# Designed miniproteins, single chains, continued (4): the designs that were tried, part 20

Each design is a single chain, and the fold is of that chain. pLDDT is the mean over its residues in the fold that is shown.

## One batch from the design tools (miniprotein)

Design m12663
Fold by ESMFold2-Fast:
Structure m12663 (fold): chain A 73 residues (1-73)
Amino acid sequence: MQILIQFNPGNIISQDSVGSTLRLAGIDDFDITVDTDNNTALVTLPDDTDMDDAISRLNKMTGVKSATLVTPS
């Protein structure tokens, strides 16, 4: 399952900074693809993840504008 995270403009994002945001949200098993041009990160989570809880927690994080569920391609 995947979540698209949109970060606020002006935040510097990287693999490490996005990973830190995920860990602070209580997510510790993930894969990240960062798009610095669009200020987004695509996050792949385990199939047993509570996606509604993960999205809710991410939307509470500092610097996160929105987090939304993505249908796997």
Scores: mean pLDDT 78

Design m12664
Fold by ESMFold2-Fast:
Parts: structure tokens; sequence; C-alpha cells
Structure m12664 (fold): chain A 64 residues (1-64)
């Protein structure tokens, strides 16, 4: 699952760039997601972390 991990990290790094000037709190959510993906050992864990991280970012953006 090295490919799936690399893709997920690239997608979260892109999200980080998009939100870096919006809110420090949102950046921290993305950074936590990146750390969790790096620690994940299965494709299912990687997919779940990506979805939850994106959901948290969406919810936080809506609350601004």
Amino acid sequence: SDVEKAVALHELEKLREEVKDVSEEIVKIVDQGIEKVRAATTTEEIANIGRETRKKVEEKLKSL
C-alpha cells in the first residue's frame, strides 16, 4: 500500500496548501491527518483517515 499512502499524502498536502492562509486550526487538522496516514498500515486505514480529515476540514470551513 505504498502507492495508496503516497497518493493520500499528496492529496492532504494539496489540501494543506489550499487552507494554509485560512485558519491555523484547519491547518492543524490537516497536519494531524498527514501524521495518521504516515502511521497507517492498511489501505482501509489510509482511506478512512483521508475521508475523516476532509470531513473535519469541511465542517470547520462551514463554521467560519
Scores: mean pLDDT 84

Design m12665
Fold by ESMFold2-Fast:
Structure m12665 (fold): chain A 95 residues (1-95)
Amino acid sequence: SPLLQRLQQLYAQMVLSMVTLSPRDTLRRTVDIGREVAELLRDVDPERAKQIEEAAREGEKLLNDPTATDSELRKQVERLLRLMHDAIEWLEKKE
């Protein structure tokens, strides 16, 4: 499906950011992608959309905290990746 392909492309971009960017820049990128994914899922799976939007909002709070450690930034990236992976797996099973 076009939605599944888009989610897979966005997930690949998140993963690529982890190996090419700093922890803070990776979190910025995954927050931006997470917001796009939440919009894409809003009418398809509102509950997953809400969970991803909440995780993106929490990521934004960490980005605005100058005391946030690389470990905390990485954990939030991992949370966004997990939610994204779960959404992809769910959509694959629905099709």
Scores: mean pLDDT 88

Design m12666
Fold by ESMFold2-Fast:
Structure m12666 (fold): chain A 80 residues (1-80)
Amino acid sequence: MTPPLLVATGELIAELTKHLSREQIAEGFKVVSEGLAAGLSEQEILKKVRDWARKQGLSEEAIEVLEKGVKEVIREYQAA
């Protein structure tokens, strides 16, 4: 009954595109992937993403949406 996570992830990326350029979204995900590759904790990665997003001039509301999506990506990676 719950829709597939793949569909939810696609919808999240589409929503982020309304606030960020595709290049900014790619850079944000690069920060996440580099943090994961370096063995950083979820909290450390989220802090780096938040600092990056504030530097881009995102509102606190947009940062909260981004953080929720990043948490899901991190958990999917850790479950694999």
Scores: mean pLDDT 71

Design m12667
Fold by ESMFold2-Fast:
Structure m12667 (fold): chain A 75 residues (1-75)
Amino acid sequence: MSSIREGIEKAREELRQRWESMPPELQAEGDRKLEESSKKAIQLVKEGTLQGTSQGFAELSDGVSYYMDLLLQSM
């Protein structure tokens, strides 16, 4: 609802401001890591197995965690 949407939009704006304040080199490093994790996750999910799908989500989670750590380090 509206109050939840407003909270989400505020969080997005805060993350956007942090992202924009990061040096371009750190932005490129984060993007590269997310791209590598996404490619690996897609490959694992394409195997069509429960094991591959589970491992794919774990790879994405690791990539997101690394990205968030980069954001924290830039603060």
Scores: mean pLDDT 72

Design m12668
Fold by ESMFold2-Fast:
Structure m12668 (fold): chain A 85 residues (1-85)
Amino acid sequence: MVEELWKKAQEIAAKKAEEKGVENLSLEEATEIVVESVREAGEELGEPELAELLAEAVRAAGDYLAGKASKEEALAAFKKVLEAK
């Protein structure tokens, strides 16, 4: 289930990134594209609650990479996704 959601999100994110120009994307913009793509994938697959957990995990990872959040906060968000069936 998570794997199907992530695969669909990757397909959507690739299209959005191509349309916006990958070379002009900041880390924050790239994170937002992935977050939006995860949410759209959740709507298409009928898994909006799982998609929101994954979107929160992606945002936490993006914030960690940008120096805005701790590694522990990012890991906690991903743990919630892994605990979702």
Scores: mean pLDDT 79

Design m12669
Fold by ESMFold2-Fast:
Parts: C-alpha cells; structure tokens; sequence
Structure m12669 (fold): chain A 74 residues (1-74)
C-alpha cells in the first residue's frame, strides 16, 4: 500500500498536475498533506488526500491523466 501511494504521488506530479494547470496549486497542497501522512504512517489519511487530488484533476478535465496515474499506482 505505501509503495502504491508513493507511486501515485509521483505520477500525479508528473502527469496529472501538468494536465490540470488551473488546479495545480491545490493539487500540490493535497500531495504535501499526503506525504506528511505517509511519513507519520497514516496510510488512510494519505490515501484520502491522494483521492482528493485525483478528484480535483478529473474535475479540471484531466480524466485521461487520472486514469494513467491509477495505472501507474497499481
């Protein structure tokens, strides 16, 4: 799980943020919160913030990029 969450964080930065520039700052904020949660061992909180970041990217029109992130995380 932790490895999958770290893979998702990296993929969101590399693929989803460039595809959703209007929400880039908000997505980065969620990724920072997710990283802090991972460092504390709070995998549930980390997964929630990652899901919020993916939801924002999808809402901004980056659905294809979100699907690519999910493939990379799995």
Amino acid sequence: LEESLRNALRAIEEVAIPAAPAKAAEIRGLLDQARRALEQGDLETAARHIQEALDLASAAGATAAVMEVLRAAG
Scores: mean pLDDT 79

Design m12670
Fold by ESMFold2-Fast:
Structure m12670 (fold): chain A 81 residues (1-81)
Amino acid sequence: ASSLSKEALEALYNLLKDPAVSQLLAPGDVSTLMDLLVKASEQELDKEQLLALTPEKLQALGVKPEKAAKVLALLKQALSK
């Protein structure tokens, strides 16, 4: 429902199209990210709420600890543009 949440999803999807970015993610990590984005869209999380996610919150949502920092960097990079 929120245009901000949809904008965040589109920005992340565009980042994932970058081969340099997509190569950093295993197939399981991509599925976890897509699930996270679907949940964010369903819960109507806005851009600020997505930017406020911590590594610990991402781990609670199923993101691997070793990948949590990279996922946060991708979110911030996508949503700052």
Scores: mean pLDDT 65

Design m12671
Fold by ESMFold2-Fast:
Structure m12671 (fold): chain A 67 residues (1-67)
Amino acid sequence: MEAELVAQIRERLAAFTARGGGAALLPEAVDTLLAAAKEEGWSLEELLERISHSETDPKGHGDLARR
């Protein structure tokens, strides 16, 4: 189910960037990461899990600057 994994990865990266978790990412960067993962023998599942874990932070329930 590549389409499902690709969609999840794209959404997670977009949300991560919007929340200040990273720099602005272009669709090309996502496609390059997916291609590189397959070339290296990585599973798209592993890539998705790492991105999902990086999204979680102890910064409150949606409040980043209100401290």
Scores: mean pLDDT 58

Design m12672
Fold by ESMFold2-Fast:
Structure m12672 (fold): chain A 63 residues (1-63)
Amino acid sequence: ATEVIVGTALARDADGRPVGLHRIAENEDEARKIAEELKAQLEAQGYEVLSARVGRSTVADAP
């Protein structure tokens, strides 16, 4: 498994269900830009954005 840096945004839909988006980034600066882009995307779609942040995630190695 490989640890990766991600930009992530979390929101709620009209029914109160959680909606999360993330993208893998090469560095923390890119991850911050991705988080802001995902936040803007969710807001444009009418979701209530709860957070937009840089995170770390573990991804399994590709088979």
Scores: mean pLDDT 78

Design m12673
Fold by ESMFold2-Fast:
Structure m12673 (fold): chain A 69 residues (1-69)
Amino acid sequence: MEELKEKAKTYLDKAEQYLSEGKFREALIYAMKAVQYAHDANDLELAEKAAEIVRQALEKLGLSRPAPP
């Protein structure tokens, strides 16, 4: 599944770029997409990298957990 792996890499690169630019919401969205494509491509290394960006973006947004009601 080379197409899904390339999509995962592309979204991961964009997530890292948005994270560095302080666009944490965009970084989160792109990182979540990267995790999805990496899992679909069966690339656990890419999935773990993307999950790390998700974690960092959530911390930057102050969203370490779902907002309480």
Scores: mean pLDDT 78

Design m12674
Fold by ESMFold2-Fast:
Structure m12674 (fold): chain A 88 residues (1-88)
Amino acid sequence: LEEAIREAGEATRRYLIEVEGWSEEEAEEAAKLFEEYLRRLAEVIGDELATRFARAVAEALRIPDRAEAERALQAILEEMKPALEAAL
């Protein structure tokens, strides 16, 4: 779980800097918040599903084409929406 969370955070940080043009400080803070969210998500849906979600997000954020990456992220979020809302 922790390794998958770190990979998702790193992928998020790189995407925000390289694709969205965020500063390193802003991207680092956003990645940290996402990692904290994923830890809370694991408490609700369990480590296995949280690990799968984190890895899916990391893979989507590594897609070179921005439009394809965005579509992949939207599909993941729509599929996981009920569980994600429960974790809030």
Scores: mean pLDDT 76

Design m12675
Fold by ESMFold2-Fast:
Structure m12675 (fold): chain A 98 residues (1-98)
Amino acid sequence: EEYERWRERMRAFLRAASGGRLTDEEIDAQIERMVKRSYENIKKGLEEAVKGNPEAVKQLKEIIEAGDTLTSKAAKYALEGKMDEANKLIEEEYERLL
C-alpha cells in the first residue's frame, strides 16, 4: 500500500516535471532504477552496520524507531547479525515491486 502510493506519486511527479516529454515506458524505467538504487543503498548500509560502523549502527537504530515496516525489519535482522535474513527480506520486496 505505501509503495503503491509512492509509485503513483512518483509517476505523476515525473510526468509533470518532464512536461509530458517522458513516455510511460521511460517513466517506469526511471522508477525501476530508483527502486534498485534504494535497495542497493539499504543493503550497503546494513553491511556497514554489521561490520561495526558506529554511524551506520546509529542510522539503523533511528530507522527501527521511525517505524518503516520493511526497512525496520531488515535493520533489526542486520543488527542481530542475520545478514542473509535481511538481504532475503529486501530482495523478496524488490521482486514484489517489479
Scores: mean pLDDT 70

Design m12676
Fold by ESMFold2-Fast:
Structure m12676 (fold): chain A 92 residues (1-92)
Amino acid sequence: SVLELAERRAAFLLAVAEALLAAPGDEAVRRELAALLREQARLVLEAARAYAAGDLEALAAAEARIAALEPRIEALRAAQPEAFEAAVRAAL
């Protein structure tokens, strides 16, 4: 179902965020990326719940907020690609 897929996606995003925070050294870029991934996970679940409820306004709002996070997430990923890649592998 859409909700089950969203729950798995949210769990993966949270696992990547945790792996970034557990990395040695206290890097501002990794902390900001982890915070944005946690926000994206929350919005993914919010969008799926809105879809299941037939709340098209709430769905559109959540999707717009997810889209607004994408450019900053991409910039932070590009700033430390090796650290992000390691976090993704740890989350899998």
Scores: mean pLDDT 86

Design m12677
Fold by ESMFold2-Fast:
Structure m12677 (fold): chain A 93 residues (1-93)
Amino acid sequence: MEEAKKEAEEAAKEAEEAIRRAEELLRQYGDLNPERRDAVERLRRMLEDLRASLERAKKQEPEKAKEQFIGVRDAALLLEDLAAASVEGLRAE
């Protein structure tokens, strides 16, 4: 139980950091591309859903919480990549 709890805490920290980076990158995207507000708002809602999932995961048993935290982290990393590609303007038109 102690080992699973510590692993869950580490996974939670990684998930929170990934969400924070994605939020920062999304802020930059919104500032650079005001015309793309709809896309920014959709990504922002997805990040809010991930934060809600993170809080729900904290209420689960450590082993299950760890798996959910890893899932949230992976999803946040994908949103970070998507926001980064949007900032770079994968095709400036």
Scores: mean pLDDT 76

Design m12678
Fold by ESMFold2-Fast:
Structure m12678 (fold): chain A 100 residues (1-100)
Amino acid sequence: MERIEKLEKVAEELEELGKDEEEAQKYVDEARESLRQARRLLEETERMKKEGADPRKIAVLETAAGLFLAAAVFSLKQALEILKEKGIEIPEEIEKIIEE
């Protein structure tokens, strides 16, 4: 999952840039947890596909993974805006990954 890996890297960069900003760190922590849940669910769906599991069960887990990805992006955007408001310079590449 290239998207999850890129968002995990964004979370690492924002954590380092905002290490002294408690509110931004809370959003980074929320994003990391959402990314962990998304990765876990997508790894489970790949396992289920190989085992020939019910496509409807796979679809439910893929939907849940998508919701966790959306939550991670939202949390990273909140952290980004807090850091920008504090005058911390954010690399353009980080914003580009979040916005696509």
Scores: mean pLDDT 85

Design m12679
Fold by ESMFold2-Fast:
Structure m12679 (fold): chain A 74 residues (1-74)
Amino acid sequence: SAAERRRAFDVEEGRLRLEAFQRMKDATPEEKAAILAEYEARLRTVAERHGLPQDAIDALVAQHRAELEAVYAR
């Protein structure tokens, strides 16, 4: 079901986010930028693999970008 696909995605997303967070702890600013870009690309790929519709993927990416801007700009 769509709910089961979303749940599977949420579990894998959480794992990717934790992995990125751990990698960023000892990273330089340049490495952090690369890690974040890689995380976003992998997040999109994972969402597509779990069958999320394109509008949901676009909303997810927009949400992630807005969250990043909120943390770093203000």
Scores: mean pLDDT 74

Design m12680
Fold by ESMFold2-Fast:
Structure m12680 (fold): chain A 80 residues (1-80)
Amino acid sequence: SARRAEGLRLFEEGAAAFEAGRYEEAARLFREAARLVEDEPLLAEAYRLFAKAAEAAAAGDLERAFEYLGEGLRLLKEYL
């Protein structure tokens, strides 16, 4: 669907921002991606977990960030 494709694009932009250390931008992009795929509950929850990871990283809480990343990756693999 168009919404799912747009959500994936925003998720990929968020991942690039996260890798660049732009955590606040990454969190915003992941939140927007999750909103676009609200009708796919596992995918939306995975994207929300990536947003929480970015928010934790922005706050300097790397332990919590890795925790959320692990949960998000697990859900994303189940969604496949």
Scores: mean pLDDT 88

Design m12681
Fold by ESMFold2-Fast:
Structure m12681 (fold): chain A 75 residues (1-75)
Amino acid sequence: MEKEEMLKLLEEARKASVEETQRIADRIQQRVIELGPNEQTRDILNAASEIAAKAEPEKRQILLDALTRVVEALQ
Protein backbone atom coordinates (compact mmCIF):
# COMPACT_ATOMS: atom_id res chain seq x y z
CA MET A 1 0.00 0.00 0.00
CA GLU A 2 1.39 3.35 -1.09
CA LYS A 3 1.52 6.45 1.15
CA GLU A 4 -1.10 8.17 -1.06
CA GLU A 5 -3.47 5.20 -0.66
CA MET A 6 -3.04 5.27 3.13
CA LEU A 7 -3.87 8.99 3.27
CA LYS A 8 -6.98 8.37 1.15
CA LEU A 9 -8.15 5.62 3.51
CA LEU A 10 -7.65 7.94 6.50
CA GLU A 11 -9.83 10.59 4.81
CA GLU A 12 -12.55 7.95 4.25
CA ALA A 13 -12.23 6.87 7.90
CA ARG A 14 -13.27 10.36 9.06
CA LYS A 15 -16.73 9.74 7.54
CA ALA A 16 -16.97 6.07 8.53
CA SER A 17 -18.51 4.24 11.47
CA VAL A 18 -16.42 3.67 14.60
CA GLU A 19 -15.86 0.03 13.60
CA GLU A 20 -14.76 0.92 10.06
CA THR A 21 -12.45 3.64 11.40
CA GLN A 22 -10.81 1.05 13.68
CA ARG A 23 -10.33 -1.38 10.76
CA ILE A 24 -8.71 1.35 8.66
CA ALA A 25 -6.51 2.38 11.61
CA ASP A 26 -5.42 -1.24 12.09
CA ARG A 27 -4.52 -1.54 8.38
CA ILE A 28 -2.51 1.68 8.44
CA GLN A 29 -0.69 0.64 11.64
CA GLN A 30 0.20 -2.75 10.11
CA ARG A 31 1.54 -1.07 6.96
CA VAL A 32 3.61 1.45 8.96
CA ILE A 33 5.15 -1.42 10.98
CA GLU A 34 5.86 -3.31 7.73
CA LEU A 35 7.69 -0.26 6.33
CA GLY A 36 9.93 -0.14 9.43
CA PRO A 37 9.01 3.13 11.13
CA ASN A 38 11.82 5.29 12.40
CA GLU A 39 12.01 6.38 16.05
CA GLN A 40 9.80 9.45 15.54
CA THR A 41 6.99 7.65 13.69
CA ARG A 42 7.08 4.81 16.27
CA ASP A 43 6.69 7.33 19.12
CA ILE A 44 3.75 9.03 17.37
CA LEU A 45 2.11 5.64 16.70
CA ASN A 46 2.51 4.62 20.37
CA ALA A 47 1.02 7.94 21.50
CA ALA A 48 -1.96 7.46 19.15
CA SER A 49 -2.62 3.99 20.59
CA GLU A 50 -2.55 5.38 24.15
CA ILE A 51 -4.94 8.20 23.21
CA ALA A 52 -7.36 5.73 21.57
CA ALA A 53 -7.47 3.67 24.80
CA LYS A 54 -8.60 6.64 26.93
CA ALA A 55 -12.22 7.58 27.57
CA GLU A 56 -12.79 10.77 25.58
CA PRO A 57 -15.42 11.94 23.07
CA GLU A 58 -13.02 12.67 20.19
CA LYS A 59 -10.95 9.44 20.23
CA ARG A 60 -11.51 8.70 16.54
CA GLN A 61 -10.44 12.14 15.35
CA ILE A 62 -7.35 12.20 17.60
CA LEU A 63 -6.35 8.73 16.38
CA LEU A 64 -6.90 9.65 12.72
CA ASP A 65 -4.94 12.91 13.08
CA ALA A 66 -2.04 11.04 14.72
CA LEU A 67 -2.03 8.32 12.03
CA THR A 68 -2.18 10.95 9.27
CA ARG A 69 0.89 12.63 10.78
CA VAL A 70 2.73 9.27 10.91
CA VAL A 71 1.85 8.45 7.28
CA GLU A 72 2.86 11.95 6.09
CA ALA A 73 6.24 11.45 7.84
CA LEU A 74 6.92 8.32 5.74
CA GLN A 75 9.65 9.05 3.18
Scores: mean pLDDT 67

Design m12682
Fold by ESMFold2-Fast:
Structure m12682 (fold): chain A 66 residues (1-66)
Amino acid sequence: FQEQLDADTYLAFGEIYHAMAKKLTGEERIEALRKALDYYEKAAQLGHPDAPAFAEEVRAELEKLE
């Protein structure tokens, strides 16, 4: 079975949403951070070495907004 998305691609999607979240406020920011976290966690599951650190950053940001 062939997978078209790899860990680098998921990390890139996480970075895009994380950057978007910094320009947003309220519920839109929270949704962008949740998307970033989801992609960073998928990248980490596929073995990307940097993804766990980015996931921790997003979790910390979400915790402050809840």
Scores: mean pLDDT 80

Design m12683
Fold by ESMFold2-Fast:
Structure m12683 (fold): chain A 77 residues (1-77)
Amino acid sequence: PALELVEEARRAYEEGDESKAASLLTASGLQAVELELQGDYEGAAETYRRIAEFYESQGDLESARRLQERAERLRRA
């Protein structure tokens, strides 16, 4: 599942494998897009939010903001 890929990416990053972390983040983002296309807006929003938290933890505030905005649009809150 997409959330599991985000957690795996965090572990890869902590182990110093930035390439693996980037690949796993890309895969989780693609799964979020797939959930969105299938109408699972809640699942997609949660996945984008978790990816945004990861980028925020790395200081990439612009990527985090973009993903948070997308998640908010899907939540209708």
Scores: mean pLDDT 80

Design m12684
Fold by ESMFold2-Fast:
Structure m12684 (fold): chain A 82 residues (1-82)
Amino acid sequence: SEMDKELEEKIKGAEEMIKRAEELAAQGRLQVAADMLATLERGLKDWLKKAEKEGASKKIIEKIKELLKRVQALLEKVKAAL
């Protein structure tokens, strides 16, 4: 569906943002990494609600849930290092 395609593109962008946040955290830029991850967490929650409401595929919904867990775990680690 058009929604699955749109969400797959957003998922790809989210994976790239996670890598960037990890790089920033490794460089000691913890506040910038935390801010990026917090923004991404909010975005992923919004995408998940839209995906569930509008009937996106189970594959897309599960991928968003997986990314949300990864972002939340990384954000917790980054905040603990602040």
Scores: mean pLDDT 88

Design m12685
Fold by ESMFold2-Fast:
Order: structure tokens, then sequence, then C-alpha cells
Structure m12685 (fold): chain A 102 residues (1-102)
């Protein structure tokens, strides 16, 4: 079960990176938004708080960039921002808890 979840998270991260690279090459706001969605999905599946925070931050940043490029994507970007932001917050809280326990 753990290996399947980790493989799925890695696949979502890979897709996010590919779509982000295409967005950078084309300037297409929708590609940045889809990249952000895959990073948020990867963050939600991550069992590592550092990885969860990193991927959540990337998802949030890309959704904000998509909104800056195309404000008509607001509804979909807000969904990604909410999910990515939740993963970022959870990851940061987990890291803080680990630091306090040490």
Amino acid sequence: MREAREKQAAEYERLGKELEALGEKTGDAKLYLEAGRYYALAAELSTDFEKMAELGERGERLAKKALELDPSLEKEAMEVLTRAGAALGLGRMGLQSQKLAS
C-alpha cells in the first residue's frame, strides 16, 4: 500500500514538472494551472512533511501565476490554491511538530 501511494505521488510530481516546463516555454496560463493541480495532488499523497510543504508551495505559486496571466481562470485557480495551501500548511505544521519533539 505505501509503495503504491509513493509511486502515485511521484507520478503526479513528474506530470506537474512537465506541465510547468511547457507553461514556461509557451506562457500558457492553463498549463501553469494544471501543473499546480498535479503538485497539489502529489502533496496530498506525500507522507513526508518536507515534501508535502515543498509541493504545496509549488502548487500555490503556479496557481497564482496562472491567475496573473489569465484572471478568467479564477474559479479553477482558487480550487488549486485552497488544496495546495492546505497541504503547505499541514506540511509546515508537521515540520514544526518534529522540531519541537527533537
Scores: mean pLDDT 84

Design m12686
Fold by ESMFold2-Fast:
Structure m12686 (fold): chain A 81 residues (1-81)
Amino acid sequence: TFAEKSAKILAKMDGLVAQAGTLSPALKADVKAQKAHIRQLLDQAAASTDPKQQEILLMQVEWHLMSVESEVWVAQRQQAK
């Protein structure tokens, strides 16, 4: 369901915020800002009456989530070098 997908995405973002917090305060702040953006997209999807539009917005959320995961991954690798 939409509610289950939304909850899983937000839980994953919370994990990324925690992970970013172990790397730097600046990265944690950036990932928190990205979580706010993802939440706005989820709110837009929840407000939509068009199922196709909801799917498009959820796809955008997934793309943003992948971008944040990549950002945290790159930061981890840069710190390890």
Scores: mean pLDDT 82

Design m12687
Fold by ESMFold2-Fast:
Structure m12687 (fold): chain A 100 residues (1-100)
Amino acid sequence: SADEEFRERALELFEEIRELLEEALKKSTDPKVKKALQNLIDLIDEYIEKIKEGELSREEIRHALALVRHELEELLPYFSEELKEKAEELIRRIQELLDS
């Protein structure tokens, strides 16, 4: 179904964002930035688990994507140039999924 396809695409996006954030966390030396990155990783892990368990509606997944996009945008100034480019591509992909 369209809802299953949307759910699968959301899961793939959250997993890719999680990998980016883990890489950013390993490279970060600022304790405040590390805490913000870990908090966002933990939030994404909760969303991934709930989506896999079928606990989130399409509307709730859309709200989760919008929140994660906002948090990524706030973290952009703290990323290396390479990670920033990757994060901007993921933000674009979130927007495309939200517009679908």
Scores: mean pLDDT 89

Design m12688
Fold by ESMFold2-Fast:
Structure m12688 (fold): chain A 100 residues (1-100)
Amino acid sequence: LPVYDIHTQIPTADQIIDYTVSFIDGIITQIKTFDNNGVDVSTIHNMAIGGFDGVRIVADDLGNDDLSQFAQNSIDNVNNMSIDQQIDVLQQIRDRIRST
């Protein structure tokens, strides 16, 4: 919405992918920081869910149905994941969105 005033401000698919990769890397860093500081597991789970949901939306918008479905399955299973598993899945999603 805030990018309508200049044509050069409209994100390309490549820019959306780059922003999403940076977003995922930020979520991974924050999860590691929260875990190291003894932040509660529910807060860490909500952060991972936010990362998965963000990618699901972007993958759907880019027509990557396989990645969108994988991200949705990750949301459904997050409560059964260790923090290390959540990080591993976020890294897999990051690598998959780059191949879109």
Scores: mean pLDDT 78

Design m12689
Fold by ESMFold2-Fast:
Structure m12689 (fold): chain A 92 residues (1-92)
Amino acid sequence: MDEVLEAFRKASAAAVKKASWEKLPELFKIYNRIAEAMKRIAEIDPEKLVELLERGTKLAQEAAKPGTSDEEILKIFKEFADEVEREAERLE
């Protein structure tokens, strides 16, 4: 778990670093949504959390690629937040 969490944090940090400072408040808001939903999933289905962290890591790596716009970074993380929240609701 911790190893997968660390990979996700590192990939997410790279994507956030690529985004302009003006977009940081919205990115942090989206990240908080992801964190809260993942916390709920961790209590019910830790295996599902690992799957989502691996997926999130890949998405964060895509967001961190050269040429990815601020709008694309926000879209990627927002869509992932929506997915993680939907999974949390499904498990509850």
Scores: mean pLDDT 80

Design m12690
Fold by ESMFold2-Fast:
Structure m12690 (fold): chain A 64 residues (1-64)
Amino acid sequence: SRLTRAQARQIVDLLEKAAKPITVRELSKATGVSVGTLQTVVPGIRPDASAHAYEGLIRQAFDL
């Protein structure tokens, strides 16, 4: 499956509003977007890494 622009915007908004740093796995659970779907936009994304590390790449892929 492919990540939609609406999902990408939701992810970016969630990351910016997060009170504490969240991992990619936690982001996946919170949004319902699988780690595999996130990997279609960010090849080599790690489930246990901080999701905030990938925010810039997601913004870049969707011109956010």
Scores: mean pLDDT 83

Design m12691
Fold by ESMFold2-Fast:
Structure m12691 (fold): chain A 97 residues (1-97)
Amino acid sequence: MEEREIFIQAVELARQAFLTKDTQEILKLAEANEELAEKIEELIKKKGVEEVEKQLRKVAEELGDELLLKAMEALESGDRELAEEIMKELGVELPAE
């Protein structure tokens, strides 16, 4: 798989994970994410984490997923409330615990 294809698949899977409400579909996305995570880890070893994050953000911006980028940043910082607010803008409402 080409490097750009890895980043494109990562953005697409992240978006699908946020749209999925079915437990079976979530499990399928988790399985696909494991394969993709291994490829991303190899890129981190080759280029470093900062460069990989920069390229991932660039691909997400090119795909027009500014809201997904903000949701990813919120989740990475542990700000679940901000992530839920962004997901509502994407047309997905996360259930309150």
Scores: mean pLDDT 63

Design m12692
Fold by ESMFold2-Fast:
Structure m12692 (fold): chain A 72 residues (1-72)
Amino acid sequence: PDPAALAAALRAAADASADPRVAEVLRTGKELAEQGASAGEVEAAALRLASGLSPDQLHTLMVTLGAAIRAA
């Protein structure tokens, strides 16, 4: 995907997120995409940051992140 489109999708997802922990991981992904990171690099970083999330938060994060990557 286009890094600019991925960054925009991740920003929108973070702003729409009701969970501040999920929003923070998505914002970190946005920052990496703005720096030219690949979708795989964003996924790897999100998984690393997700170690403290609950199962429900992790599910929401992975669904949202996957949708943003596929849409971009």
Scores: mean pLDDT 82

Design m12693
Fold by ESMFold2-Fast:
Structure m12693 (fold): chain A 83 residues (1-83)
Amino acid sequence: SRVFDFFGNVFVPRMVEPVLEADRLAKEGRVDEAKRHLREAFAKIAEESLAEARAMGFSEEELKELKKLMEDTLAANLEGLDL
């Protein structure tokens, strides 16, 4: 699926540094700051990634699928910061 390929090859690599920084902040006991940092980085990266996918000719259905994959990944990472 080009949606899954875009998610793995474009979106996921862009989230690596924000996720690592959020993990660092959480390990310092700064969990609320870690979650805020991750949400803010996600909002920007998700908007940019969806705009790029749209420019590549992704359908509205494919963009909804991509958005769901991105949002599920954010939810999982935010939950992980509470551990």
Scores: mean pLDDT 90

Design m12694
Fold by ESMFold2-Fast:
Structure m12694 (fold): chain A 92 residues (1-92)
Amino acid sequence: EVERRIEYRYLASLARKAGKEEIAEWFLKVARGEADPETVAKADELIEKLRELHRKYREYLRKNPDISQEEVEKIRKEHEEEALKLAEETFL
C-alpha cells in the first residue's frame, strides 16, 4: 500500500535522526521493494505494532483535549522514541 511506503520512509527518517543508520536502511529497502520476504514480514508486523501504539496516543489526546500544544509535542517526541525502540527490538 502507498500509505505503508510513506510510513517506512518516515520511520527511516526518524531512525537516521536518532543515529540508527542500519535501521534506516532496512526501512528504505522495504519502501523501495528491495527487501527480502522475511524483512518485509518483520516490517509489516512492526507497522501493526506502531499502529496500535499510535491508536493509544490518539485515545489519550481524545480524553485530554485541554492539554497544551507543548504537551502534545512532548507526547509526539515520546511516541517517536518508543517507535524507534520497537523497530530496534523487531530487527534486533
Scores: mean pLDDT 73

Design m12695
Fold by ESMFold2-Fast:
Structure m12695 (fold): chain A 71 residues (1-71)
Amino acid sequence: MHKPTAEDLVNLMKAMSDLNLEQKITLIRYFFKELEEGNVPVTEELKEETIKALEKAGLLDEELKKTILSS
């Protein structure tokens, strides 16, 4: 089974064009939870790739970045 990627998260957020900060945080928490439940550790590399993908897509807020790094 293919594991979800940061690009998959970004594409989902782009499809839901009117997301506020709380909704973005909820989606990121759900994404990380799905990975952990699939026995995939949320590594520093994964967090960095997630931040980079969100920044490239114009979806990154300072609070969102802080939430990812504090997880």
Scores: mean pLDDT 75

Design m12696
Fold by ESMFold2-Fast:
Structure m12696 (fold): chain A 104 residues (1-104)
Amino acid sequence: MIKLEELARKTTDRPPTREDIEEVLREALKKRPEIKRLLAIVPESMKEDVLEAGKRLGLDIVVLDSSKASGEEIRKTVEELGETLLLLVDPERGTISVSLAKMV
């Protein structure tokens, strides 16, 4: 089972931007600066913005399409990465969250 600890969250009244994603990632990294991996579960349209944000912050990033990724695929990716940041973006709700994720 994946254990999640929420580190940072932002709600927007507009589609989230790369700057919004970078802000939430920076807040998470202030709390857990030792984490170097990011799993992002985002719409395909946001993939390049998320890859660029992760690169700017020096993170090793894996991106999964939120419309296609299965729970099993997410679980296997967390298991392979070990302790990782997990970025979730819900553009319909205008939410960005970053959690610490690990297998338990």
Scores: mean pLDDT 82

Design m12697
Fold by ESMFold2-Fast:
Structure m12697 (fold): chain A 83 residues (1-83)
Amino acid sequence: SLEEEARRIAEELVKRLQSGKLSKEELEALEKFVLVALNSDDLESEELREATKALLETALGLRVGDELAILVGKLIATGEVFE
């Protein structure tokens, strides 16, 4: 399912982010994602979706569609990926 794919991607992203070996570009994409997530009243916002896409492409080399990006962004922003 799309939800299972989103969870797999979110788990892979979290493992990459926890590696302690992030490039400058990965750190910048992560910082932007965090700032957008903290300032977003809507976790399905275009801004969070685009920040999630940028982070996924930079950290994992992965290009995803809008729906999957929204689901991954929500899992990470809410901390549900750790549940």
Scores: mean pLDDT 85

